# Ledger of designs, part 30: designed miniproteins, single chains, continued (4)

Each design is a single chain, and the fold is of that chain. pLDDT is the mean over its residues in the fold that is shown.

## One batch from the design tools (miniprotein)

Design m13083
Fold by ESMFold2-Fast:
Structure m13083 (fold): chain A 59 residues (1-59)
Amino acid sequence: SAAAELEERKARFLAAVDELAERYGLPQEVVDEIKALVEAGRLEEAERLAVRAVIEAQE
């Protein structure tokens, strides 16, 4: 169902955020904000914030 597919996408996104946070040393406040957006189903906004955070963390 669409609801089950959304929950799977949320779970995969949360796992990816944890990996990105470890890899790039993202601030906990930013990680928490991304996770809150994912939980709210705001996946597009979560992705934009994650991309920005990764760019800002790179050399």
Scores: mean pLDDT 83

Design m13084
Fold by ESMFold2-Fast:
Structure m13084 (fold): chain A 87 residues (1-87)
Amino acid sequence: MAAAEAEKERIIAELEARLKEARERVERLIAENAPNEVIGAYLELEAVLFQILDLLKSGASLEEARELKRQADEAEEEAEKRIEEAK
C-alpha cells in the first residue's frame, strides 16, 4: 500500500511539473506573438493535463493513475507534433 501511494504521488508531482511547464510555455508564446495554432496546441495540452491531474487528486487507484499518465504522455506527443507542423 505505501509503495503504491508513493508511486501515485510521484506521478502527480511529474504531471504537476508538466502542467506548470505548459502554462509557462503558453505565456511565453503569447508574449512572442506566436501563431494561434501553436498557442492553441499548448492550451489544449494544459487543459488535458489539468483534467488528468484533477482525476488523480480525486482518489484514482494506482492502475488508474498509470493509465492517466499514459494518456498525458499521448496528449504531449500530439501537442508536440501539432507544434512542429505549425512551424
Scores: mean pLDDT 81

Design m13085
Fold by ESMFold2-Fast:
Structure m13085 (fold): chain A 68 residues (1-68)
Amino acid sequence: MMSPAEKALARALLAHAVREGRELGLPEEAIEELRRTMEELIANDVSMDEFFATLEELGKRHRELLEK
């Protein structure tokens, strides 16, 4: 369960990840998937550990789309 401060941090991290993904040229579908998945985790009061693990996993998958 996230505290209000942890939820604020999680949303800030998501906003940063979305901006970075757009700057790196991620497809809009990938950006929407990232935003939807992470906002859903925040809404469901998951732990910060689960939030970071999911963000890391999505980041790795999206990074592979950018590396050719």
Scores: mean pLDDT 77

Design m13086
Fold by ESMFold2-Fast:
Structure m13086 (fold): chain A 61 residues (1-61)
Amino acid sequence: SPMEEAERLKEELLRTRDPAEAHRIAAEMWRLARETGDKELLELAREVSFHAHRLTEEALA
């Protein structure tokens, strides 16, 4: 299901330290949320995007 795929992507995000990989995962999550229109997936996509941005900031610091 889309929610199970989203949970897998979230776990993958938490294990990566590569900002580029994190942004790719976030983009996949946003695509999933947009295709389903699910509000819970949209909230999850926002959380994932925030985490990816934080990793980018940490890499640039």
Scores: mean pLDDT 80

Design m13087
Fold by ESMFold2-Fast:
Formats: sequence, C-alpha cells, structure tokens
Structure m13087 (fold): chain A 71 residues (1-71)
Amino acid sequence: GEELKKKLLRKIGEILRIIGEIFDLELELKRAKEEGDEEKAKEIEEEIERLEKKRQELLEEMRKLEEELKK
C-alpha cells in the first residue's frame, strides 16, 4: 500500500509545480496584454494550455491511484 501512497504524493508534487508554472505564466500573460504584445500573449496562452492539459492528465492518474488506495 505504501508504494501507491508514494506515487500519489509524487503526482501531487508534479501538479503543484505545474500550478506554480501556470501562475508565473499568467502574470507574464497579464503584462504582455497590458503592453499590447499580442504575439507574446498568444505564445504564453499556448504554453498555459499545454500545462493545463498536462495537469488534467496528472489529475486523472491521481484519481486512478486514489481508487486503488481505497481497496
């Protein structure tokens, strides 16, 4: 059972790191929009979208691990 808990904790750590990266990018996006840099804003939005997709994949993996832990 402990190896499943360790996997879950590692996934939580990855999710938290991604949330931090998205937060930093959201701040950069706000600055780019305030400066009128539409091209930079698009690049940042695409990077945020990629990180959000990765976060959703990790959340789905975490959900499966949580179901295994309840057995």
Scores: mean pLDDT 83

Design m13088
Fold by ESMFold2-Fast:
Structure m13088 (fold): chain A 68 residues (1-68)
Amino acid sequence: SPQDKLFQILSDLATGMTDARNQGIADGLSKDQILAKMQQVIDKTIKANPEFADDLQTMGNTYLQEVS
């Protein structure tokens, strides 16, 4: 179903953003550099799944706010 697909994509987005944040911290990146890498994960995910853009942006923004 579309909801099952959305759930999987949201889970993948959450994992990708968490990985980008944790790797950035481990690499000693600045907050701005970490935010840029996390934004790239959001943008790539939305480009691949434009039908879920609003849901993906909402979840992505929540993860970005945790770093900000």
Scores: mean pLDDT 90

Design m13089
Fold by ESMFold2-Fast:
Structure m13089 (fold): chain A 53 residues (1-53)
Amino acid sequence: SAELLRRAREALEKGVTTLEEIRALYPDLSDEEARAIYGLVRAIKEGAELVEP
């Protein structure tokens, strides 16, 4: 979702790249949502483009 992508970008801006740090940053999120953000952080770091031109 757009919200998860936004949070993944915020995590990267804060230097948060591990699943444990993401869980600590967003304690109100479910384990599934934290894992989704972690996946997006990894995808962004690998240079994956998630928007169409």
Scores: mean pLDDT 75

Design m13090
Fold by ESMFold2-Fast:
Structure m13090 (fold): chain A 57 residues (1-57)
Amino acid sequence: SLEIEVAEALALMMGAVGMPVEEARRVLEEAGASEEHIERVLELARELREKGLERLA
């Protein structure tokens, strides 16, 4: 759904910026994402954060 897609984009941005994982999880839960979907998005957010930090090194 559009709500879940928007929540995903927001969660990915939050993770990339280094906000606590708990905040990103809450956004996805409020949008109605499944636990499996939440874990997948949070893992991608972590990867984006790592790649962002690597570029600054």
Scores: mean pLDDT 78

Design m13091
Fold by ESMFold2-Fast:
Structure m13091 (fold): chain A 59 residues (1-59)
Amino acid sequence: SMMEEQAKKAEELGLRGAGALAAGDAATAVRYFEEALKQAPTEEMKKRLEKAIETARAA
């Protein structure tokens, strides 16, 4: 379904963001998390990504 495709895209972008953050590139991490947030089909995914953006911005 379209929701499953969007969820997969959001998860992939979220993982790329987490990888960038682990590498010390908080700015790149925020960009990936913001793109993931646009694709996120559920409120649970959106909340997790919003928290990830806050964490990356604080780093």
Scores: mean pLDDT 85

Design m13092
Fold by ESMFold2-Fast:
Order: structure tokens, then sequence, then C-alpha cells
Structure m13092 (fold): chain A 61 residues (1-61)
């Protein structure tokens, strides 16, 4: 599995947890996704993950 595939999978799980009201689980998946993006040296991928999570969080508020 590529870093991009791992980040996408973890981001989906974070968004699912956020929609279910599981803030702790959402934060754990988000943290794992960001760590993989940073380890891959892909700051743009990390920024996209944060933007997707922020957009979903704002939509639910």
Amino acid sequence: MTPEEQVEELTKKALEALRAGNSKEAAEYLTKALNIAYEAGDDEMAEKVVERFAAESNRLA
C-alpha cells in the first residue's frame, strides 16, 4: 500500500468517526494520516487531509 492509499483510508475512517460523533476516534485516525503524510515528505497531502477534515467538521457544526 502506498502512503497515498494509507492516508486516504485513514482519512475516510476519521471522517466516518467524526460523522458518528466519535471525536476521540476521529482524532486518532486523523493523527495517523498526518504522520504518514509527513513521513512521506508530502506537505500538500497533509494539507489536503486537514482541509477535508475541517470542511466536514464545519458542515456538521
Scores: mean pLDDT 82

Design m13093
Fold by ESMFold2-Fast:
Structure m13093 (fold): chain A 62 residues (1-62)
Amino acid sequence: HMEELKKKIDELVKKLTELFRQAREAKAAGNEDKVKEIQKEINKVSTELAKLYREYREAAAA
């Protein structure tokens, strides 16, 4: 279970990094609509990542 949580966290961290890169590129290009779309996805991934970090900490403490 811990290994599964760790893998999922790692996957989301990589996805979040890629989304930040795409957001910077879209912002530099002046594409506000694209930036909003990516920011919405970043918020979703960040929320899920925070939830998984909490679960990981609780599992590690057990």
Scores: mean pLDDT 82

Design m13094
Fold by ESMFold2-Fast:
Structure m13094 (fold): chain A 56 residues (1-56)
Amino acid sequence: MATAFAGLAASLQEHYGVPAAEAEALAQEAVDRLAAGAAPADVLAWLNKRIGLKNP
């Protein structure tokens, strides 16, 4: 099942090498930011900065 949380956590672990605990924390924080009205692009930029990816 592809929920936004589950898909994001899996992608962070598999494609970006983020440890499982950090990937889950980042995915939860991203979902919380979206629920608070943050734009998806802003959440993605924040997430990429957190994982050290310079080219979003």
Scores: mean pLDDT 71

Design m13095
Fold by ESMFold2-Fast:
Structure m13095 (fold): chain A 55 residues (1-55)
Amino acid sequence: SALDVADELAALLARRMRLSPEEAAALRQSLHKLADTGDPELLATLRALRDELAA
């Protein structure tokens, strides 16, 4: 789902940027909010970023 993509991206970014637990939680909430808009361009961007970071 779009929310799963947001959660995966948040986890990858938190790890790569060495975010604190508080920073990671805030990032996840922000990305979750973006995914929840249902905007297909935003969802495509989140998915592309997740795929890039997972590679």
Scores: mean pLDDT 83

Design m13098
Fold by ESMFold2-Fast:
Structure m13098 (fold): chain A 86 residues (1-86)
Amino acid sequence: EERQKVIEWVRERMKELGLSEEDIEEAVKLVEDYDNPVVRFRLLAEGVDYVIEEGDEKLEKLLNDTSLEAQAEMVVRILELRRKRR
């Protein structure tokens, strides 16, 4: 299944980035729930906020890509930036 392969990629990528197990679980849940319009809207709003404040060109490109892979990469990037903000 395409979504399960993407979720596996998310877990591996976040481990490579040194993110906690709690952050990994949050990212997986967000990818799983991305078909929920409320979840999608909130993630896109947070992503746009980071693009404006951080000037993240990669995140800006991901926000405009509708592929499942880009959506997963966007979630990982948002959680990475969320951690850095604290």
Scores: mean pLDDT 79

Design m13099
Fold by ESMFold2-Fast:
Formats: C-alpha cells, structure tokens, sequence
Structure m13099 (fold): chain A 68 residues (1-68)
C-alpha cells in the first residue's frame, strides 16, 4: 500500500541519518534531510505511489553509498 511505501522510505531515511551522523558526513546528512522533505511533501500532497517508489529507490542508493 501507499502507507507501506511511506513507512519503508521513512525507515531508510532514518538509517541514512544515523550513518551520516556517526560518520560526520554533513553532505549526506543534508541530502537525507532533502529526501525527508520530499517524502513529507509526497505524503501530504498529490504524490503518486510511483513517485514514492522513486523516492524510496533514491534513498536506498544513498544508503548503499554510505555503506561502502
């Protein structure tokens, strides 16, 4: 469901914030906050499930970058 994608995306953003904070990676932290704002806008606005899935994919890519 749409709510499941939102919850999953939020969990991924939370993990990115945790890793970026532990590393002191200010750029990654700022990227995570921008992604969180986009999630909020999609959740509260006219965002489609497709747009939410695209955002989730972008968050996952950032998480993958931080795990190098």
Amino acid sequence: SRDDVVDETRALITEVVRLATERGDQEALERAFRLARRLLDLEDGDGSIGALNKLRTEVQKLLDELQK
Scores: mean pLDDT 84

Design m13100
Fold by ESMFold2-Fast:
Structure m13100 (fold): chain A 70 residues (1-70)
Amino acid sequence: LENENPYSIVEKVAKELGKKLSREERDKIIKEATKKLGLKNVAELFEVMSDPSKEELKKKAEEIFRELLK
């Protein structure tokens, strides 16, 4: 029962869409989502996902994951 993080969220979204991702594909999706959110690196995305005051940005990240997984 780990806290939510970008990797866990991408895996959850992939499962919802019936997709299976390799580690490289997952890393690519996280990197692209980080870029689309205007964040500099994956560490910034971790900060966004860990901050309960940034629920809207977390929601937007999930939308981007869904778009990239199509």
Scores: mean pLDDT 75

Design m13101
Fold by ESMFold2-Fast:
Structure m13101 (fold): chain A 66 residues (1-66)
Amino acid sequence: DITVVATGLSPVGATAVALRGIGEGGRATVTGDSPATVTVTGLSKEGAEAVKRTAESSGGKATITG
């Protein structure tokens, strides 16, 4: 399974990334507040790309592994 770690997020951005990750069939964990980090696990390649784009659109950075 593929994991995405998104960093440098606002609370609104972190919520958007977490909801997208869950919608793509993943599990999302949010840590911190401002900036927040979201770790999404259990993703497909297409799901990981969608989560990454959501993080980048929210002003964050995302790394895909696996």
Scores: mean pLDDT 84

Design m13102
Fold by ESMFold2-Fast:
Structure m13102 (fold): chain A 60 residues (1-60)
Amino acid sequence: SLWEELRSAARGIWETLREDPEAALRAITAAVREAAAQLDPSATEAEVEARARALFAEAE
């Protein structure tokens, strides 16, 4: 699913940017926002941010 792919991507982003967690979170948030805009345009910005933070927490 889209969210399973995003979890995998978030882990990859974290492993690449783990020495800059702020950059990692921004990159994960951007990926979630882009995916949501294309496939789930009804998702709110708050939902996008919440999912990004959850993925970031799971990755670290």
Scores: mean pLDDT 75

Design m13103
Fold by ESMFold2-Fast:
Parts: structure tokens; C-alpha cells; sequence
Structure m13103 (fold): chain A 78 residues (1-78)
């Protein structure tokens, strides 16, 4: 649901403030998937982009690449 995605964005922002970058990235990635399913492509791109940056920050290059790929796929729908 939209409310679930918005809650995940808030949790991601809170995890970032605490330096819990992997949990923040996971929260943004999950929010991106929900936004994508709802057709909210601009919000999905933003969420996936944030997830990708944070996954790179914690050296999780595989998840960073997956998030970046999803962001690009959604961007082509705009």
C-alpha cells in the first residue's frame, strides 16, 4: 500500500540518521518496489536511487546494481 511505502521511506531516513546504512537501503528498496507496483514511477526511481547509493556505501555492490537496474527500468516508463 501507499502508506506502507511512505512508512518504509521514514524508516529508511531514520536508519540513515543512525548510521544503519544497510537497513536504510533495504527500507528504501522495499519502498521502491511498492511505489513501482502502484505506478508511482517517480517515487520508485527516487527510492531505488537512494537504496543503490547506500548499498554502495556498505560495499554491497550486487544489491546496489540490482537497485540501479530497477531504477533505470522504471525511469524508461516515465
Amino acid sequence: SLEEAEELIKKGEEYEKKGEYKKAADSYDQAGRIYEELGLYEKAVEAYAKASKLYKKVNDYEKAQEAERRALEVLFKL
Scores: mean pLDDT 89

Design m13104
Fold by ESMFold2-Fast:
Structure m13104 (fold): chain A 85 residues (1-85)
Amino acid sequence: SEKAKQERENGLKIFDEVEKVDPEAGKRIRELAEKTIKEAENRGLLDGGYSAVGRAAETVKELLDQGKIDEGVKKAEEIFEDYLA
């Protein structure tokens, strides 16, 4: 859906902001996002994968805005790992 595509695009932009603050954490989140998208594609549920990326990114953005980048990164990783499990 168009909403899911926008969630993916916005999510990736937020991960770029994480990478500017913590390059290693940003890279790890991007790798997990890519794995999530590939797994969603394999399941034929690509919109679900895009939405998972959006949810992880929103969580990171909220915590990044609060200066809690480590907590945001951890929560985003948990969202992706739960999807991949």
Scores: mean pLDDT 77

Design m13105
Fold by ESMFold2-Fast:
Structure m13105 (fold): chain A 73 residues (1-73)
Amino acid sequence: MKATVTATVLGDGIPVKFEDGSTAYLGLGAKTDAEKLVEYGVREGTELDIEILNDKEAKVTVNGKEIGTVPIL
């Protein structure tokens, strides 16, 4: 499922909007994961590929690079 980052990465999470218009806050777990997002070019307006694994976790990929499994806040 595709989602767009709707604001600057905040602390340990990123706000996203899905194709159906729903919104979520994806947790990054640690500061190191936030640094990886910056290195991968994630910013407001970036499109993410999100695979919902369960009610609490999603797998995030950006430009073919896997960030990993993140909590859904």
Scores: mean pLDDT 71

Design m13106
Fold by ESMFold2-Fast:
Order: structure tokens, then sequence, then C-alpha cells
Structure m13106 (fold): chain A 69 residues (1-69)
């Protein structure tokens, strides 16, 4: 399950789909914890090299995490 959400997040980010990437990372946070999800987000940001897209994913991810509180 966790591996599936990592792949969904990476593929969505590669396509510029910040919402789907953020949603997959939020699901990963429920399974593996917020720290692991944040680590994966940072890894995706480094691999893609698109700072604007990475910031948008982070923004939507934080919104999704607040909804899970």
Amino acid sequence: MAETYREIARQAAEKGDALRAAAALAQLALIEGEEEARKVLEEIGKEIGDEKLTKEIKKKFEEKLKALE
C-alpha cells in the first residue's frame, strides 16, 4: 500500500497534477506517518526540479493533512 501511494505521488507530480500528488502523500501519511510522507515529498521535489510545482504540492498536502485532524 505505501509503495503504491509513493508511485501515485511521483507519477502525478511528473504530470504536473499537484492535487493528486498531494492526495497520495496524505494517504501515505495515514499509513506511514507524516514524517515519511514529508520525506517522500522532498525527494519528489529534488527529482523533478520544479520548485513552483513542489510548493503547490506541499500547500495542497498541508490542506489535506488538516482535513484529517
Scores: mean pLDDT 81

Design m13107
Fold by ESMFold2-Fast:
Structure m13107 (fold): chain A 77 residues (1-77)
Amino acid sequence: MLEEDFAKAEPLLKELTDVLRNTSDDEERGKKIAYLLEKARKEGASVAEAFALITLSVMGYTPEQVEELVKEVEEEE
């Protein structure tokens, strides 16, 4: 299961790493991470979902703010 969870998460973890490395604006970074969080939830990539949630929390977003941000990025799709 851990191996399978990593296989599902790997592409999203690469995208998360690229966002963290290449996005200098904290607001844009938060929105891109929220987009990847929602994508991870839809794909069942629990490891990527956890990583995105922790990253947003470290950036200062509360759980309520994270859910608001996720709704915002879904509307922008």
Scores: mean pLDDT 76

Design m13108
Fold by ESMFold2-Fast:
Structure m13108 (fold): chain A 61 residues (1-61)
Amino acid sequence: SDIEEGEKLLKEALEAAKKGDAKKAGELGRQSVDLYLKAGDEERAKEAEDRVVRAIIEAGA
């Protein structure tokens, strides 16, 4: 499902952010957000975006 794929991509985005790969984290995070929006879950999409941005900032990128 779009929700399941979105969760998978969000996990990969957060792992990329932890490793300092801001570009990959942003690309994967955007794909996750797009999947949640496609599924009609605007709240989960916003939470995913906020989590990825925060993780990138915390990693110093």
Scores: mean pLDDT 84

Design m13109
Fold by ESMFold2-Fast:
Structure m13109 (fold): chain A 61 residues (1-61)
Amino acid sequence: ELEKKIDELIDKASAALAAGNTEEAVRYARELGKLLGYPEDTDPLQVLGDALVERQRKEGL
């Protein structure tokens, strides 16, 4: 269930970035960071980038 929420936040943040909505992307990335246990001062876009790389690895590139 946690994994499903993580995937939802990654998808929402990525979609917002693709649409040029940086504020929404940052908001979803901050929620993602909290779920993944990142420090509060971590860059939200770095959290999103790390999560995207990890998801690509799980998909078997």
Scores: mean pLDDT 78

Design m13110
Fold by ESMFold2-Fast:
Structure m13110 (fold): chain A 58 residues (1-58)
Amino acid sequence: SKIEELVENLVLALANEDIEGAVKYLKELGKELGIEVPEPKTMEEARKAAEELLEKYQ
């Protein structure tokens, strides 16, 4: 599914420390799930946002 593909892309971006990719996929997941996701400015913030999102919806 589109959500599964976005989750895989997000995990890869986090593993590669790609902040731009992480922000992109977090925003796209938020849009697909109908929730507001904060815009992370650091990799630590991106990982925290991803964990919270995945705990609630995956």
Scores: mean pLDDT 79

Design m13111
Fold by ESMFold2-Fast:
Structure m13111 (fold): chain A 91 residues (1-91)
Amino acid sequence: MRVAAITGVSSAEGARAAVDLAVEYGAEKILVGSENPAASRATYFLALQRGIEAEILPDGEAAVEEARKYGELLKEEKVPGATVYIFEEKE
């Protein structure tokens, strides 16, 4: 299973790009953490529209820490207006 943590969302375009990237990497769950609550909510609803389970965490650090419980960091990608971390379960 792959889990994405999306952090530092600063724009609606960044939210869309981050969710699209998580989908491309095969994420089955998206954890959202941003200091901007509106950006976190926008990212959350975009994930749900893609049919992906999502959860809002208090901040980016909390989102990455929660995602790390699912597995090891496979990739970190920066998109304009967001950062995406992909975690994959240990075999």
Scores: mean pLDDT 84

Design m13112
Fold by ESMFold2-Fast:
Structure m13112 (fold): chain A 67 residues (1-67)
Amino acid sequence: GKALREKILELIGRILAIIGEIEDLRREIEENKDDEELVKKLEEEIERLEKERKKLLEEMRKLEEKL
């Protein structure tokens, strides 16, 4: 019951933090589009964060199925 909802809220918090990081990195890319090396590095960081977000979303979905 309550403990399961608290775990879901924790996962939501982590997902929101990752979304914020991705948004910040996308803004950095927009501001630095002429810096090809920086853009590539930022795109690689976004890809890593997107994979982490997907894993957390899958974990959250499995917990929601138990509600």
Scores: mean pLDDT 85

Design m13113
Fold by ESMFold2-Fast:
Structure m13113 (fold): chain A 61 residues (1-61)
Amino acid sequence: SLKEQIEKLKKESKKLMEELKRLAAQAKKEGWSPELLKKIQEVSDRIMEISDETEALVAQL
């Protein structure tokens, strides 16, 4: 159902936000690297995609 899809996306988004916080904390502790910056960018991009998809699904309710 639409509600189940929205809840799944919300859980994925929350998990990705936690991962982003962990990566940022790692960068502060260990220093920035190109690999770490790329990973942070990929996670951020996925969060934005989920946000857009969630808004599209909510509009269908």
Scores: mean pLDDT 84

Design m13114
Fold by ESMFold2-Fast:
Structure m13114 (fold): chain A 58 residues (1-58)
Amino acid sequence: EELAQRAVEGARRVDPRLTDAQLQSIADAVPYLKAAHALADGETLTLPNGQTVTMPAD
C-alpha cells in the first residue's frame, strides 16, 4: 500500500506524462515483489487484488 503509493509518486516525478493506467500498473506490481519476499517454501499467498502467488517447494 504505502510502497505502491511511493512507487507511483516516484514514477510521476521521473515522467509526469505517464497515464493513470501506467501508474496503476506500477502500483499493482509493488505488492507482488513484497508478497514474493514474504512467502515460505510451498506457501500460497492471496494478494489484495485477489490473485495468488505460490512459492515453489524445493
Scores: mean pLDDT 59

Design m13115
Fold by ESMFold2-Fast:
Structure m13115 (fold): chain A 65 residues (1-65)
Amino acid sequence: DKTVKAAEGALEAAKRALEEGDAAVARSAYHQAMELLKDPNASEEAKKLAEEAIRVAKEALERYG
């Protein structure tokens, strides 16, 4: 499922941004995850991963943005 892989990528990027203090990567991960939530073809698993990516990206942006 391409949407699950995209969501996993966004979550990995968000986690890396939080660990490294990279606000630009956090912003990119946030936007990618938001696009997945708007996609009517995204699976429920992809949407759950995207929601977690948004949460992690927001935490990184609050700390380092």
Scores: mean pLDDT 84

Design m13116
Fold by ESMFold2-Fast:
Structure m13116 (fold): chain A 55 residues (1-55)
Amino acid sequence: MLISREEFYAVLERLKRASPAEQEALLRELAERLGMSLSATRAFVEWALRQLEEE
């Protein structure tokens, strides 16, 4: 499933504020939307969050 840049960044912001349980739920939904495995989605999100923290 395709996701817009705006929606993706909104999910990243929610993940930053979420509890660990909420983070797992958000990652599962994002994985389904992106058509990726949960592990691949988690790695991608962690990479993206590190890039944003550099700015």
Scores: mean pLDDT 75

Design m13117
Fold by ESMFold2-Fast:
Structure m13117 (fold): chain A 99 residues (1-99)
Amino acid sequence: MKVIEEEVTFDSLGDLMKYVGELAKKLEPGDRLVVKGKIKTTNPATGTSNDNLEVEITVEVLEPGKVRVKIKVLKSDSPAFAPGTEAEFEVDVDTLIDM
């Protein structure tokens, strides 16, 4: 049983989910991964960060190639995501990488 904790910054949720999926591939059943992800989009013409979303993603390996993912919004400047919003689902690791 292994617990991995990471803190990362990406330009999109899709890039974050791909990163999480690649890490989850290295885990075995019973292992747990916790990723605190920041999503910041910077406009290179203006230097302005357009999006401030912080999420905590917990991945539990249920069986080889199958994981339970829990996503919690820690901070959001977007009205589409309220702080404290949680989503939980079971998915194949390959589906996370293909995002």
Scores: mean pLDDT 73

Design m13118
Fold by ESMFold2-Fast:
Structure m13118 (fold): chain A 64 residues (1-64)
Amino acid sequence: SDEEIREIGKEIAEKFGIPLEVAVGAVLMIENGMSEELIIENLMRYGGLSEEKAREVIDYIKSL
């Protein structure tokens, strides 16, 4: 649900120190089956994360 995605996004934003919109975007990209490469690039570009931290975000979302 949109509310569940927002709550997951808030948790990710707080945990990884990225903007809420970037965190929500990552969740939606994973749900829509976008490639990990594209998700990593977006997390790095808009979230200011390293590639290693971007992969940690993806792994965290997929573990939920």
Scores: mean pLDDT 87

Design m13119
Fold by ESMFold2-Fast:
Structure m13119 (fold): chain A 75 residues (1-75)
Amino acid sequence: GPSEEAKIALEQGKKLLEEGDYEAAIVAYQRALEYDPEYKEAWKNLGEAYKKKYEEGDHKELDLKQAKEYFEKAE
């Protein structure tokens, strides 16, 4: 399973996402994937963060495209 460091980074990302800091959540999820690149839950949460950034931010289609790619990595 994922390392303790990867799990901590994932939980930090979830908290940041709940607080509405999508950019900080993305950085935390990327850190989780630096510790464990096979961490499917981190890929899924990274996709959710990009989707929320699209919905709540400046509606850039690139963020929605990145969300789709990260959801595919989570499969």
Scores: mean pLDDT 86

Design m13120
Fold by ESMFold2-Fast:
Structure m13120 (fold): chain A 60 residues (1-60)
Amino acid sequence: DALEKARKLIKELIEALKNNDLERAVELMKELAKLAPELSEEDRLALGRELMKALDELIE
C-alpha cells in the first residue's frame, strides 16, 4: 500500500529532522519523491499538511 509506505516515510522524515539528521532526511525525501506518483492528489495534500505542521513546530 503506497499510502502506508508514504506515512511511514513521513514519520521517519519528521524524526530525522527533529534529530538534525540531514543525510537521513534527504534519503527519505528521495524515497517519498519516488512514491509520490503512486499516491492520489488528496493523499499527497494530506501528507504535505502533516509534514508542514511538523516543520512549523521545528522552527520554534
Scores: mean pLDDT 79

Design m13121
Fold by ESMFold2-Fast:
Structure m13121 (fold): chain A 86 residues (1-86)
Amino acid sequence: EIPLLSEEEKEKIFEALRSVGLELEELVLDREQALELQRALAEKGYNVGEIDGVADVETRKALTELLKEHGLDEPMARYVASNLIV
């Protein structure tokens, strides 16, 4: 569970992930879900680095931009990107 998120921020995160085809019950990604996220972000034209299910700097940057497009401010988007992928 990611601390310090409001219900509105949680809704925006779920909407952002659904926009790339990810339906999550919890705001945590395992390796297989992270791999699917990397593929989906790459299809949208983001540079995700290696598509290996491991969140590197490029994957977190791409996720941050996706979250910002769905209405999170940049500090919150960065915080979520750092904590969403295990």
Scores: mean pLDDT 77

Design m13122
Fold by ESMFold2-Fast:
Structure m13122 (fold): chain A 60 residues (1-60)
Amino acid sequence: VSEEEREKAIEKAREAARKLLEAGVPADVARQLVTQGLVESGIEEEEAREIAEEIVKELL
């Protein structure tokens, strides 16, 4: 994954997390869905989990 593709994936994940939380999706579920989206975008699973956790934490 290029740096540009990585940045776009993270931005997309942040937008998705915001919409999920606004819709009343629990933080645990939002983290799982965001992690899945990041992994599908080519980010490593461990790193994707950390990014998803940080995004959801920032939005709470």
Scores: mean pLDDT 81

